# Designed miniproteins, single chains, continued (5): the designs that were tried, part 49

Each design is a single chain, and the fold is of that chain. pLDDT is the mean over its residues in the fold that is shown.

## One batch from the design tools (miniprotein)

Design m17787
Fold by ESMFold2-Fast:
Structure m17787 (fold): chain A 115 residues (1-115)
Amino acid sequence: SVTQSGGGTVAEGGSVTLTSTTTASDIIAVAWVQETPGKGGRGIASISGSGTKKSYADEVKGRFTISLDVAKKTAYLNLSNLKKEDTGVYYSLVAALENGVVRLLAGPGVTLTVV
């Protein structure tokens, strides 16, 4: 399973951390997707299960930072210099190997509102 925390209402220019924790034993990758009503989902950032390889959407480079605590199975997305367009629901997706099969696990989403 995947549990998420963070979000809430934050001022423009502020910072917030989103957290995703999984019970999966073999993590391949963790990604965050932002969903905005009427615009669909967009990929924001991803990190490999080793924590060493990271990618970001061009519009968030330099503002968002992804990290993974492999021992705690917890991924963090640190959002800085927030803009109103960062408002949305953030879903964490975990690709994991379970019983010899690659599975995609989704978190319940956390809402971020930038005011």
Scores: mean pLDDT 85

Design m17788
Fold by ESMFold2-Fast:
Structure m17788 (fold): chain A 61 residues (1-61)
Amino acid sequence: ARAEAARAAALWRAGRAPPLSPEQAAVLREIADKLREIGDALTYGLKNGGLEAALKAMPGS
């Protein structure tokens, strides 16, 4: 319905994603998991001596 489409657009503008297909949601979850992994490695490096240490700590997968 038009009202449902307008509500989805409002949620998107408010920083909330519109409804996704299960396949799209699964792909986005995989990307989010990989970004978290990279973030953890960067945080480890920053705590232990800075960016060079963080780069060495990042998983090479």
Scores: mean pLDDT 65

Design m17789
Fold by ESMFold2-Fast:
Structure m17789 (fold): chain A 74 residues (1-74)
Amino acid sequence: AREEIARLARELARVLEEIRRAAEAAGDDLAAQLAATGPLLEEAERLLRELRELGRKAGLSPEELREIVREAAA
């Protein structure tokens, strides 16, 4: 349970870092930023949905789930 949540949180952290890098690489061009981050944002949404379901099944509070994600993203 917690191990699966931590693994999924690390996967989410990697995708969020890829979004950040893609946005930075696109520079100040908003259209390029949107094009580069679109697929990654969809992946992040899917991972967030799975993470919320795992947290719910494990009986984690929203605060506990947020801390796991925050630690994985740091």
Scores: mean pLDDT 78

Design m17790
Fold by ESMFold2-Fast:
Structure m17790 (fold): chain A 62 residues (1-62)
Amino acid sequence: SERTNELAAEGGRAAAAGDRERALALVEKALEETIKEQPLSEEEIKRAEERGRGTVEALVAA
């Protein structure tokens, strides 16, 4: 969705700026919006959270 894409883009910008805490919060909000549109299992949510965290850490480290 537009909202999910906007939150993800803002999270990516925050990570690129080195704001790890804000980037993680925005990625979490994007996942919440995704779940509202397409319900995920708890296992799928956990995997998505782990992937999102990994992406943020990689962007912050770059």
Scores: mean pLDDT 79

Design m17791
Fold by ESMFold2-Fast:
Structure m17791 (fold): chain A 84 residues (1-84)
Amino acid sequence: MEEYARALRLAAEGLEKNKDDPLAVEIQASFAVMILSLAIKETEDEELRKKLEELRDGFIEAVNQGNVDEAVKLLREAAELLEK
């Protein structure tokens, strides 16, 4: 799952660098949701899958609320889980 973790870290960096650009945030958020959904689909561990689903849902809510800092935090938490 290292490729997904790396992709999520890149999306988090993109969100941080472009947090004042709503279109760039939307594009990076869409990419992050795609990567999270692929990781969830490929995960055979029920506990890990549930945690990734919770992080994805929290990420979507943070983006919808305009809380880019929280969205970045949640993506980094998901990446850390996928690196193990």
Scores: mean pLDDT 85

Design m17792
Fold by ESMFold2-Fast:
Structure m17792 (fold): chain A 84 residues (1-84)
Amino acid sequence: MSAEELIRRAEEAAAAGRFEEAIRLAREALREASKLEDKEEAIRLLERLLEVLQAAEAAAEDPEVRLELSVLATGAASLLASLK
């Protein structure tokens, strides 16, 4: 599954309130994005993933879910900063 497809599925899962699924898909997306040789593609996908994670964190009521989303968002932001 491509990083782009994983991000799309994570966004759909989060929008449906399926935060555990969204977290799993987001972790896979972050791993796949980190392997991309195309820097511009990696930046674009990581920016999209960060948007999805931030929106999910704002919508989540469970503090454990919010913490996991926040940790993933920090990881995505750190990787994105290293590529710019």
Scores: mean pLDDT 85

Design m17793
Fold by ESMFold2-Fast:
Structure m17793 (fold): chain A 55 residues (1-55)
Amino acid sequence: MEEARRLSGDLEAARRLGRELAGEPPEVQLERLTALRDASPEAYRAALEGLEEAL
């Protein structure tokens, strides 16, 4: 909860998280992204952007 809110205020950190998730298994990516989406749609979008940049 706290992490997702912090990432919502710092979209650069959310994008970095997304890039790092590109190296994780798909199951881990899904779990992390789902948690972000539930807590902060803004951070979720930034993380998806970072993930796409890394792929």
Scores: mean pLDDT 74

Design m17794
Fold by ESMFold2-Fast:
Structure m17794 (fold): chain A 60 residues (1-60)
Amino acid sequence: MDSLLEKIEKLMEEDPETAAAFAAMYLGLLKRDPNATPEQIARAEELYEKALEKAREVEK
């Protein structure tokens, strides 16, 4: 159960800039966690990419 992932998904709709920051932090934490699965890391990378795309649109 990844409550942080759910929060990031919600933030992407409400505040994509903050969502991108949270996604980056979460991805960093997963890369340092020896118990992180490849699936969790891939999921976090996908969310980070989506958040970055939405944040770039807001900056224009």
Scores: mean pLDDT 75

Design m17796
Fold by ESMFold2-Fast:
Structure m17796 (fold): chain A 97 residues (1-97)
Amino acid sequence: MVIPLSEEERRELLRAALEAVREAIRALEAGDLRSATIHMTSAALLLTALEIGGVRTPELEAAREHLLAAIRALQAGDVEAALEHLREAARHLERAL
């Protein structure tokens, strides 16, 4: 059994994940692939911490799926697809707050 996150801990992790996704979007728009990768990795770790903490919602699952799709798109060199998926991930995280 996992010790559930408090409501405040959940909100802090969600805000941190949303900020990481937003920073990844800004980095990609600026052509900074290295910074984008760092921020996307940070977002993935934060979403994993939320899941381990027992937070499972349709919005969080959708945000995770879009983040993973963005990572795959970037690995394939498709920056535009990565941006689209990151924007969707941000939208779902905003709805999860």
Scores: mean pLDDT 85

Design m17797
Fold by ESMFold2-Fast:
Structure m17797 (fold): chain A 79 residues (1-79)
Amino acid sequence: SAEEEIARYEALLARTPPSDPRLPLLLGRLASAYIAAGKDEEAARVLERLETEFADDPVARALLRRLLPVWGTGERVEL
């Protein structure tokens, strides 16, 4: 379920240090799951983290280009 997917990513995020190179993709997957579940405020917070913490990261920039256009729509984006 979407709730189980969100819970899994949230638990993984809690265990992921800020220096982990997988963190931008994990944030992107969590944001995508929130968007698909209609959790727009939660998605906005995660997208803001990608913009502020990873401004110069090409992976984060690519994720933002894919996710920002579908924010608020409930559309599922595969990452």
Scores: mean pLDDT 85

Design m17798
Fold by ESMFold2-Fast:
Structure m17798 (fold): chain A 71 residues (1-71)
Amino acid sequence: MVSNDELFLALSNMMLGIARSISKSLSKEEQLKLLEELKEKIEALGDRLGASEEVREEALKRVEELRKELE
């Protein structure tokens, strides 16, 4: 059975993967908006699932890594 942390990581990684795949076809303004929405949705998901701070920080770190990839 999947833990809440494992489920959160799986879902957040899926969201990040989708965002990464579409981001290259977006303008810089649209990329920034996408990253802001992604961060908000990941934070809300973590709250809803009761995910640990450690996995939340890891997911948010991956959002920042995606931001750097889009520079």
Scores: mean pLDDT 82

Design m17799
Fold by ESMFold2-Fast:
Structure m17799 (fold): chain A 75 residues (1-75)
Amino acid sequence: SSGEKQLKVGLIRTLTDGAILAVQEGDLEGALTLIDTLAPFVSPEELERLRQAVLDRDLDTLRRLVDEIIDKILS
C-alpha cells in the first residue's frame, strides 16, 4: 500500500541520514550498525554496497545508493 511505502521510505531516510552523520563524525561502527538495521528493507546486494560505501567513507556513493533504493520503492 502507499502508506507502507511511505513508512519504509521514512525509516530508510532516517537510518541513512544517521549513518551519514556517523561517518562524518568518524564513527564507522555506529554507521554500519544503522546500515545493518536496513536489512529487512533492502536486497542483500544493496546492503553490501551500502556497507562498502560506509567502509570507504564515500558519502557521495552512499547518498546515491540511498536515492536509487528510495526511487525503486516509490516506483
Scores: mean pLDDT 88

Design m17800
Fold by ESMFold2-Fast:
Structure m17800 (fold): chain A 62 residues (1-62)
Amino acid sequence: MKLEEEQMIALVDMAVAIGKISGDVEGTIELLEKLLRKAREEGLEEAAEYAERRIRELREEM
């Protein structure tokens, strides 16, 4: 089944939230990069841009 924009954005938000609890910034970025790739493959441009933005924010924290 194809994911919808809202579902992918929710997964990105959940991944970031779990990453903050775990303190694993590198693992969180890796997961977000996988979600970004999936969003691009499915043509979910809004979700892809959101994932790219979250990755940039986390990389600035490193």
Scores: mean pLDDT 79

Design m17801
Fold by ESMFold2-Fast:
Structure m17801 (fold): chain A 65 residues (1-65)
Amino acid sequence: MSVEERFEEAKRIALEKGKASEETAEAMATAAVGGATPEQIIRLAEKRGVKISREVAEEIVEAGK
């Protein structure tokens, strides 16, 4: 998949499963495409007031690869 397709899939997971806002989902998708770990995605979400599970963070990271 292209970088753009990976970004869109990671953003979709963040919106649907992470219940993040569009702005937060874009930030999480950008981090995932940039090689962030699941722990880094969780930390980013928490900093923005969003609570996600490890499973959701792992799905976001895998979509970004």
Scores: mean pLDDT 84

Design m17802
Fold by ESMFold2-Fast:
Structure m17802 (fold): chain A 68 residues (1-68)
Amino acid sequence: MLSYEELKEKLEKLLREAIRTRDEKIFQEAIELVEKAIKEEKDPKKKENLQRWLEVLKSLAKDMGLPV
């Protein structure tokens, strides 16, 4: 599992690339990354933050017409 800090940095990079390219595969990768982190996370505050990131990702993907 990625550390919280590593996940945050990787997610920011993936989001920038996904927005720039509008690439469905990059959005799917970002969503899967956060979902895995949520499953492995036991800290309730970190899990809550990860859940918010997942909601933002799904909302953005939906606005772009991606099947997520």
Scores: mean pLDDT 76

Design m17803
Fold by ESMFold2-Fast:
Structure m17803 (fold): chain A 61 residues (1-61)
Amino acid sequence: DEIKEVQRKLMELGFLSSSHVIDGVLDEHLKLAIKGFQKLAGLEEDGVPDKETIEALKKLP
């Protein structure tokens, strides 16, 4: 469930393609999108949807 929310939010922000399937799987495309977001948010670029990454995503509209 958390992974699906991360996929949805990253897709809305343009970090993940709109053709990506929201399946709750942490695949390579999702990891790259997370790293891209983490880089812009000033977080560690590990590609892991940790609490800091999720909270940063929630901060955005």
Scores: mean pLDDT 76

Design m17804
Fold by ESMFold2-Fast:
Structure m17804 (fold): chain A 88 residues (1-88)
Amino acid sequence: PVVLRPEDFDEETVERYWAEVVELMGGETEEEKMLAKAAELGEDAAEHLAKALELRRNGGPIPLIAAHLRGALTMMKLSLKVKAAEEK
Protein backbone atom coordinates (compact mmCIF):
# COMPACT_ATOMS: atom_id res chain seq x y z
CA PRO A 1 0.00 0.00 0.00
CA VAL A 2 1.03 3.58 -0.77
CA VAL A 3 0.05 6.77 1.01
CA LEU A 4 -1.64 9.29 -1.30
CA ARG A 5 -0.97 13.03 -0.97
CA PRO A 6 -3.22 15.83 -2.31
CA GLU A 7 -0.55 16.80 -4.89
CA ASP A 8 -0.54 13.19 -6.23
CA PHE A 9 -3.82 14.00 -8.04
CA ASP A 10 -1.97 16.64 -10.12
CA GLU A 11 -0.41 15.49 -13.41
CA GLU A 12 2.44 18.01 -12.83
CA THR A 13 3.42 15.99 -9.73
CA VAL A 14 3.92 12.88 -11.90
CA GLU A 15 6.06 14.92 -14.34
CA ARG A 16 8.18 16.31 -11.47
CA TYR A 17 8.74 12.88 -9.87
CA TRP A 18 9.55 11.34 -13.27
CA ALA A 19 12.16 14.06 -13.92
CA GLU A 20 13.75 13.32 -10.51
CA VAL A 21 13.86 9.57 -11.27
CA VAL A 22 15.51 10.22 -14.67
CA GLU A 23 18.04 12.54 -12.98
CA LEU A 24 18.95 9.86 -10.40
CA MET A 25 19.37 7.41 -13.31
CA GLY A 26 21.90 9.72 -15.02
CA GLY A 27 19.42 10.58 -17.78
CA GLU A 28 18.35 6.99 -18.52
CA THR A 29 14.80 6.73 -19.89
CA GLU A 30 14.66 3.09 -21.13
CA GLU A 31 12.39 1.14 -18.75
CA GLU A 32 14.51 -2.05 -18.64
CA LYS A 33 17.71 -0.15 -17.86
CA MET A 34 15.95 2.04 -15.28
CA LEU A 35 14.59 -1.06 -13.52
CA ALA A 36 18.07 -2.66 -13.50
CA LYS A 37 19.57 0.50 -11.94
CA ALA A 38 16.77 0.68 -9.34
CA ALA A 39 17.29 -3.01 -8.44
CA GLU A 40 20.98 -2.28 -7.73
CA LEU A 41 19.81 0.32 -5.16
CA GLY A 42 17.17 -1.98 -3.65
CA GLU A 43 14.36 -4.43 -4.42
CA ASP A 44 11.73 -2.07 -2.90
CA ALA A 45 12.89 0.75 -5.19
CA ALA A 46 12.67 -1.54 -8.24
CA GLU A 47 9.18 -2.76 -7.18
CA HIS A 48 7.82 0.79 -6.82
CA LEU A 49 9.38 1.88 -10.12
CA ALA A 50 8.05 -1.22 -11.94
CA LYS A 51 4.52 -0.52 -10.65
CA ALA A 52 4.73 3.16 -11.64
CA LEU A 53 5.91 2.24 -15.16
CA GLU A 54 3.13 -0.37 -15.52
CA LEU A 55 0.46 2.11 -14.39
CA ARG A 56 1.85 4.87 -16.62
CA ARG A 57 1.86 2.59 -19.72
CA ASN A 58 -1.73 1.49 -19.02
CA GLY A 59 -2.98 5.07 -18.51
CA GLY A 60 -3.61 4.23 -14.87
CA PRO A 61 -4.70 6.56 -12.07
CA ILE A 62 -2.45 9.64 -11.79
CA PRO A 63 -2.31 9.56 -7.94
CA LEU A 64 -1.10 5.91 -7.92
CA ILE A 65 1.59 6.66 -10.52
CA ALA A 66 2.76 9.64 -8.42
CA ALA A 67 2.74 7.63 -5.17
CA HIS A 68 4.80 4.75 -6.63
CA LEU A 69 7.29 7.17 -8.27
CA ARG A 70 7.67 8.89 -4.87
CA GLY A 71 8.21 5.46 -3.25
CA ALA A 72 10.94 4.59 -5.76
CA LEU A 73 12.60 8.02 -5.26
CA THR A 74 12.51 7.71 -1.46
CA MET A 75 14.10 4.24 -1.49
CA MET A 76 16.76 5.17 -4.10
CA LYS A 77 17.73 8.35 -2.21
CA LEU A 78 17.96 6.36 1.04
CA SER A 79 20.30 3.79 -0.59
CA LEU A 80 22.53 6.59 -1.94
CA LYS A 81 22.72 8.21 1.53
CA VAL A 82 23.66 4.85 3.10
CA LYS A 83 26.44 4.40 0.52
CA ALA A 84 27.72 7.94 1.21
CA ALA A 85 27.77 7.20 4.98
CA GLU A 86 29.82 4.01 4.37
CA GLU A 87 32.56 6.18 2.77
CA LYS A 88 33.27 7.83 6.17
Scores: mean pLDDT 80

Design m17806
Fold by ESMFold2-Fast:
Structure m17806 (fold): chain A 55 residues (1-55)
Amino acid sequence: MEEEIEKASQILLDAGVAENETEARILAKRLLENPALADQLVAHGLLTPEQAAEI
């Protein structure tokens, strides 16, 4: 679980969705708890479908 949060956090930082590591970790945890949020980020053009699938 923590490895998944760190991987998702790095993806969010790389995509520019989060401005800092703390924000990225909070958002990553929310995405892992609610996968529908990843689909919303893809729909808004903030993540690619590939990045969302890795989360």
Scores: mean pLDDT 78

Design m17807
Fold by ESMFold2-Fast:
Formats: C-alpha cells, structure tokens, sequence
Structure m17807 (fold): chain A 74 residues (1-74)
C-alpha cells in the first residue's frame, strides 16, 4: 500500500490520485469491518458470500460519487 501511495503521488493529475487513494482506503475499511463482524469465517466460500454484497455496495457508492463529481464539473 505504501508503494502504491507513492505511485499515486507521482501522477500528474493529483485529483485522480487522491480519489484512487480514497477508494483504496474505503475498500480496506470495508474488508476490515467484514472480518471484525465475522470472526468465525471458516472457508473462502463463506468469505465470498459475505464479502460480495459489501463490495458490490461499495462499488455502487463509488460509481455514484464519480457521477456526482462529473455533474459538478458541468
């Protein structure tokens, strides 16, 4: 993650770099919350069943934010 943060800071468009950094932090937070709520995950299938809806919800929120930021630029 630290190496990726350095690569993002080297991007010419710092607004894009900041947004990508925010998205990556939110993904990490969602996964951390998922694992904290489900400490007894026994196999990858259970993880996938619990992670998929949470990650889909995050994806939908990210897409919404992209559209809202695009609308503000119009």
Amino acid sequence: MEELEKLLSDLKNQEIARFIGEVLRRIGDVLDELLQENKDIKDFKEFAEKATPRLQELNDEIVKEIKERDEKLK
Scores: mean pLDDT 73

Design m17808
Fold by ESMFold2-Fast:
Structure m17808 (fold): chain A 112 residues (1-112)
Amino acid sequence: KLDPSAKPIYAELLELLENEASAEEIFELLLEHMTEADLRALADDFSSHEKLREYVLEMIRAGDLEGAIAALLAKLFGASEEEAIEVGELMLRDREEAIERIEEIREKALNA
């Protein structure tokens, strides 16, 4: 679980999750407010998921912050490392389908 005292963005993210905000609303908030440094720090919180961390860092270097954010958000909602990377790649090809997959991941986690 995210620690809201660690960073202001974590508190905003938790508020959106508590208010049942859509995956699109959460994604847009993260895209607007997260810097490369914030994305790198969040990826480090998933240090046990080395492939995801490497993917996020590669997306940051490429300037594809949308892919990085989508992958991290999918992982936060309970996706596997592999599924999170697939969502990041999907975001770069089809944003609408990627957002829909993130919502499916969240629903599956809540109903498990």
Scores: mean pLDDT 75

Design m17809
Fold by ESMFold2-Fast:
Structure m17809 (fold): chain A 65 residues (1-65)
Amino acid sequence: MLEEEKEKIEKQAEELRKFAHEMIDRFLSDKPEEEIQKYKELMDEGIENVKKHRLEIAEKEAKEK
């Protein structure tokens, strides 16, 4: 179902975001908080863009006969 695919895409995006934030905190632990926050925002933007694109594909496929 389209709803199941959307939930899967959103869960994958959330898991990727958590993983990316943990990796940033681990590898950039010696950096200023402002720099850490900037990297997290860049990753969040990238993940959100991929999520939106995947959702558009799923919706398009659901309308295909």
Scores: mean pLDDT 80

Design m17810
Fold by ESMFold2-Fast:
Structure m17810 (fold): chain A 72 residues (1-72)
Amino acid sequence: SLAEELARAAEAAVEMAEKAAAAGLLSEADARRIQELLREAAEAARAGDIERALALLREADRELEAALARAE
């Protein structure tokens, strides 16, 4: 289902954010913020709130983009 696909995508993205932080590409603070948004997205998806899940995924993407720009 779309809800399950979105939840899995968000969970995979949490793992990627952890790896990016371990590699020094993200600060611990930025990684935590992004992971929080992604976990909320997974929870919203599992609850069937697809609109909220998509909104949280977009917010996580914006935060990641900003964090990578700051890493310079």
Scores: mean pLDDT 84

Design m17811
Fold by ESMFold2-Fast:
Structure m17811 (fold): chain A 87 residues (1-87)
Amino acid sequence: GKLIEEAKVLIEQAKKLLKEGKYYEAAKVAMEALKLAMKSTKNHQSILYGIGMLLRVIGLMLEGKYREAAEVAIEGAEKVIEETEKE
C-alpha cells in the first residue's frame, strides 16, 4: 500500500544520511519510516514490536546516540514491512 511505499522511501533516505554522517537527520527520517510501517499493519504483534522499537529509538535519541537510533529505527521499520507483506 501507499504507507509501505512511503516507508521504504524514508528507509532509503535514512540509509543515505547515515552514509553521509548525518546521524541526527537519519534518526528522525528513520523514526518517521517506522511510524509509517506501523500504520500500514493490522498485526497486533507487529504493532507491539514497532512500539517497543520506537521507545528504544526515543531513549537512544535522548542519550545523543543518533547513529544507533537510526539503525534501530531502520531495522524496526524493515521488520514491520516484511511481516505486513507476508499476507
Scores: mean pLDDT 88

Design m17812
Fold by ESMFold2-Fast:
Formats: structure tokens, sequence, C-alpha cells
Structure m17812 (fold): chain A 92 residues (1-92)
């Protein structure tokens, strides 16, 4: 299924609504979300979403550089990765 891809799209859409430029991709059980032109609230939202994903059993890695933040979520399943991406979306 494409559950992880749908989660990635939801996160990108939420980031765009929050004023950032978003790019999201999914491969198997891994979702990568890159937010550019992210202000401080968007960066903190992405970090909060990554923490929620880890609390729900996924692995989340964040990399911040200037006004760009990349969140990588790896789950045991594509569904768990999608849920992690949705956590990021809800936190933006």
Amino acid sequence: GSMAKEGAKEAARAAERAGAKAEASAEGNKVTITLRDADTPVMFGALAGAVEAELNGAEAETKAEGDTITVTITGKSAELAAEGARAVARSL
C-alpha cells in the first residue's frame, strides 16, 4: 500500500499551510519531510511531531540547518511511518 506516501503528502500540505515550503517523500517504512523557509514556530512544531512519532513507536531523526528542517520517520510498518508523518502534520 501507499499509506506512508499519503502521510508524507499530509505533512507537506500542513507545512505549506503553516507558511513553509515543503517536500515529502516515502519509501517503504520511511518518510522524509523537508521544510524550507521555516520560521521558529514551524521548526518547533516539526520537532514536537517527531517526538510524538517516537512516543508512538517510530524512530524519528531531525536535522536543522538555518531555516530548513528535515524530519525522517522510520516505522516497523508503512502504517506506523504514516502515523508519524501525521503527528508532524498535526504539530505544524
Scores: mean pLDDT 84

Design m17813
Fold by ESMFold2-Fast:
Structure m17813 (fold): chain A 69 residues (1-69)
Amino acid sequence: MDEIIKKIAKELEELLEELEKKLKEGEITELEAEIEYYELAIKVTEPIGHPEAIEALKKRIEELRKKLE
């Protein structure tokens, strides 16, 4: 489990840096960046089996996606 968490943490860090760069350069909106952030949070949480956290994150993504429509 610890090795999986470390791998996901590194992947999340790299993806967060990429999101910050895109946001700073105006390639994505704050809303799009927030959606991607929560999608990454779900990806990190799934391997450790925390269903309540995953459900909360999915609900938040749905609310944000509705604002994009």
Scores: mean pLDDT 74

Design m17814
Fold by ESMFold2-Fast:
Formats: structure tokens, sequence, C-alpha cells
Structure m17814 (fold): chain A 95 residues (1-95)
């Protein structure tokens, strides 16, 4: 299956942190909540990582928390205005 995050450096970092970068559409609620805990821990150490904010937005989108997903995609774009995936996901939520 296609992974939702495609940054090779982020993949290596997430692998070392125990994050499973699997498709969120097939994840259980419990798996999504576990990923949120891991992402929140990583954001405490790397608060300026656009990729982490984007991934957090994707998890909230999968949880049907659309307003939080939108907020986190906007945060990713504030940190990296050229983050295409965050822009595309934000546009889908505003459609």
Amino acid sequence: EVELYRDPNSRERFSRSGIDLQPLEKASREALEKELETLETLLKTEPDSAGLWHRLGEVYLALKEYEKAKEYYQKALELDPNHELARENLEKLEA
C-alpha cells in the first residue's frame, strides 16, 4: 500500500521512533489514537517540523475531526509554505 508520508528523512526518523506509516483510511481508532500520542511526543522535541504537523492533520482527518485537521495543515504550511501535501489536504477540507 502507498504510504501517506513520502519524505525519506521523515520515514527514517519515524521508523526509529516506532511510528508505523501505514494508510490511515484502514487504521482502527485505537491505532489512530496511538499515532497521535507518538506524534505529540515528537512535536515536543521538533515543534518546527512541517511534516509532523501535516501527519497530525492526517490523523485528525481520519478521526473525522475536520477543524483540528484543518488547523494542523495550516500550521504545516506556516512552517513550510511549499508543503504540497498539506496544501492539497487543506483545499479538500475547504471544498
Scores: mean pLDDT 70

Design m17815
Fold by ESMFold2-Fast:
Order: structure tokens, then sequence, then C-alpha cells
Structure m17815 (fold): chain A 89 residues (1-89)
């Protein structure tokens, strides 16, 4: 059961990171895509603000760099979890 939960968590994190990258590359041309991009962006912004609160030195960094970090970092964590699940199989 735990391995299945870890697998699902890893897949969700990778999917979230890939969705952020996809929406950044493909400009949202419909209201539905704009709404989806806004929702995904709000989660990424929340993570960026949490990191800035934990590490005050990050407050001096460019906001675009922090958003890029928050976009890529969940994908890397998700890949690490998937690698761990693979090793435990």
Amino acid sequence: VLLVLLFLLGVALVAFSLLNIYLAIRPPVSAALQHLQHRVGAVSLGLAQWLQARFPSLNSLNGNLILLLVTVLPGLVGLGILALVYLLR
C-alpha cells in the first residue's frame, strides 16, 4: 500500500511540473486554459512564498528565478520518489 501511495505521489509531482512547463511554452489562447494556468500558477506562487519565508536570503532573488525553481523542483522530487519506488520493487 505504501509503495502505491509513493508511486502516485511521484507521478502527481512530475505531472504538476510538466503541466507548468507545458503551459509556459504554449500560450493560453482559451479561457479554460487561462483558468488552468492561473490555478497551477497560484500553487507555484504559494510554494515560492513558503520558500521565501523559510529562507530570507531568497527575498533578494529575482521572482522569475524563484518561480522557475518552484516549477522544476517538484518534478525532480517526483523523479526521486519514482526512482526510490523502482529500487524497492
Scores: mean pLDDT 68

Design m17816
Fold by ESMFold2-Fast:
Structure m17816 (fold): chain A 71 residues (1-71)
Amino acid sequence: SKEAEEYLKKGVELLRQGKYDEAIDYFKKAIELDPNNAEAYYHLGLAYFRQGKLDEAAKYFNKALELDPNL
């Protein structure tokens, strides 16, 4: 879980830098270690949204809300 948190943090930093493909890779790594991490799914959705990949974005936003309705 701590390693998943570090991957999530790295993904968020890359997302801030506009490095969407790299951010997506790190968010997927975070999810691989912690499949119930709603925040990682939310940020994965946001990265796809920033790329204009709206179907992928919707899929991961819905998964995030399913895991944490208060997100």
Scores: mean pLDDT 88

Design m17817
Fold by ESMFold2-Fast:
Structure m17817 (fold): chain A 60 residues (1-60)
Amino acid sequence: SMAAAQARLAALSARLEAVILENAKKGRIDTEQIAALVAEIEALYAEHPDLPPVTFVSEA
């Protein structure tokens, strides 16, 4: 369902943001984990193109 897809997108986006922020704090980049999360988000958009765009709270 679209609601389930939106919930998953929110969870993946929050996880990606958390990983990026934590990597920045630690002065390292977990490229493999970031790539995996981005791939999952891209796959979700491919299945549900009507999903809203991802925005980071830190950009607001």
Scores: mean pLDDT 74

Design m17818
Fold by ESMFold2-Fast:
Order: structure tokens, then sequence, then C-alpha cells
Structure m17818 (fold): chain A 67 residues (1-67)
């Protein structure tokens, strides 16, 4: 759940987009529906060609909301 979103955020900041997508897919299997929603939205944004900086910002805000 949250730990996979945190790892995805780290990987996106490093420009490792494919590895970040793998971590986001793991977060989608979380029992926490908020973690699943955050992962789903991030995957969709990346697939739609959104600015990676916007995806990073959205994930940072989502992780703060999970705490």
Amino acid sequence: GKEHLEKALELLKEGRVEEALEELRKAQTSPDPRARAGAHDAIRAIEEGADIEEVIKALENGLKALD
C-alpha cells in the first residue's frame, strides 16, 4: 500500500518511470482503497502522458492524506 506509493515517488524523482509503474501496480493490490485510488490515478496520468512533475506532486499530496 503506502510503502509502494512511497517507493514509486522515489523512483519518479530519479526518472525511473518503468520501475515506478511496477511499484504503483503493487500499490493497486493494497487493501486500503485510498492507496489503490492514488496508484490508479498515477498510472493513468503517466499512461496519458502527463508531466511527471505533476504526477510527483499529486503522489506527495496523496501520501500526506494517507497519514
Scores: mean pLDDT 82

Design m17819
Fold by ESMFold2-Fast:
Structure m17819 (fold): chain A 80 residues (1-80)
Amino acid sequence: SLPTLSEEAIEAIRKGEEAEKAGNNEEAAKYYEEAAKLAEAEGNFGTALLAKLKAAELAGDKKKAEELKKKLEELSKKLK
């Protein structure tokens, strides 16, 4: 089974989704960065990378988003 997320990590994702729905991409990016930090601390590296990618895309950081996509591809190869 995949590692489960804490209540704090889930709440950070929820707040990110709410900010994104409101069109507040800057605030949404901050919540997704918080969720990524929590997920990484919990050993959920796949969720952490996905949340970091979402935050980078919402912040318009194209270089960071490209770097994170490469890391996700590497992680996918190691898990197969």
Scores: mean pLDDT 81

Design m17820
Fold by ESMFold2-Fast:
Structure m17820 (fold): chain A 61 residues (1-61)
Amino acid sequence: SMVEELKEKAEELLKTMPAQEALDKFLALVSEAYKKGELSEEEALELMQYAMRLAHKKLKE
C-alpha cells in the first residue's frame, strides 16, 4: 500500500541523512501524495506521526 511504501521511505531517509532533513523531505512526499488523492487525511497524519516518532528516537541516539 502507499502507506507502507511511505513508511519504508521514512525509515530510508532517516537512516541516510540528518533527522530534520529527512523529516522535511518526507513531509514534502506525504503532502504531494495527499494533494494527488493517493492518501486520505487519516493516512497522511499517521505517516507524519510515524516519521516524527522515528526522528525523535534518532535524535536521542
Scores: mean pLDDT 84

Design m17821
Fold by ESMFold2-Fast:
Structure m17821 (fold): chain A 74 residues (1-74)
Amino acid sequence: SAAERLKTQEEIGKLFREAVLAIHAGDEETAEKKLKEAMELLKKMRGVPDEELEELRKKLIEKMKASKLEDYLL
């Protein structure tokens, strides 16, 4: 349903924000945990293979480490 998809998208967005905050705080462990939760939600919504999700997760962590906090906070 549209309401379920919207709720899931909001949860994914929140988890990504929390991961970015954790990376900038030096807490890579928390960031990885938050990204894994987001990837599980993406897998349920889009049926993406685990291998593709792992590649995406690694790329996101690298980008988050290279980014400024302001790039992710509105």
Scores: mean pLDDT 73

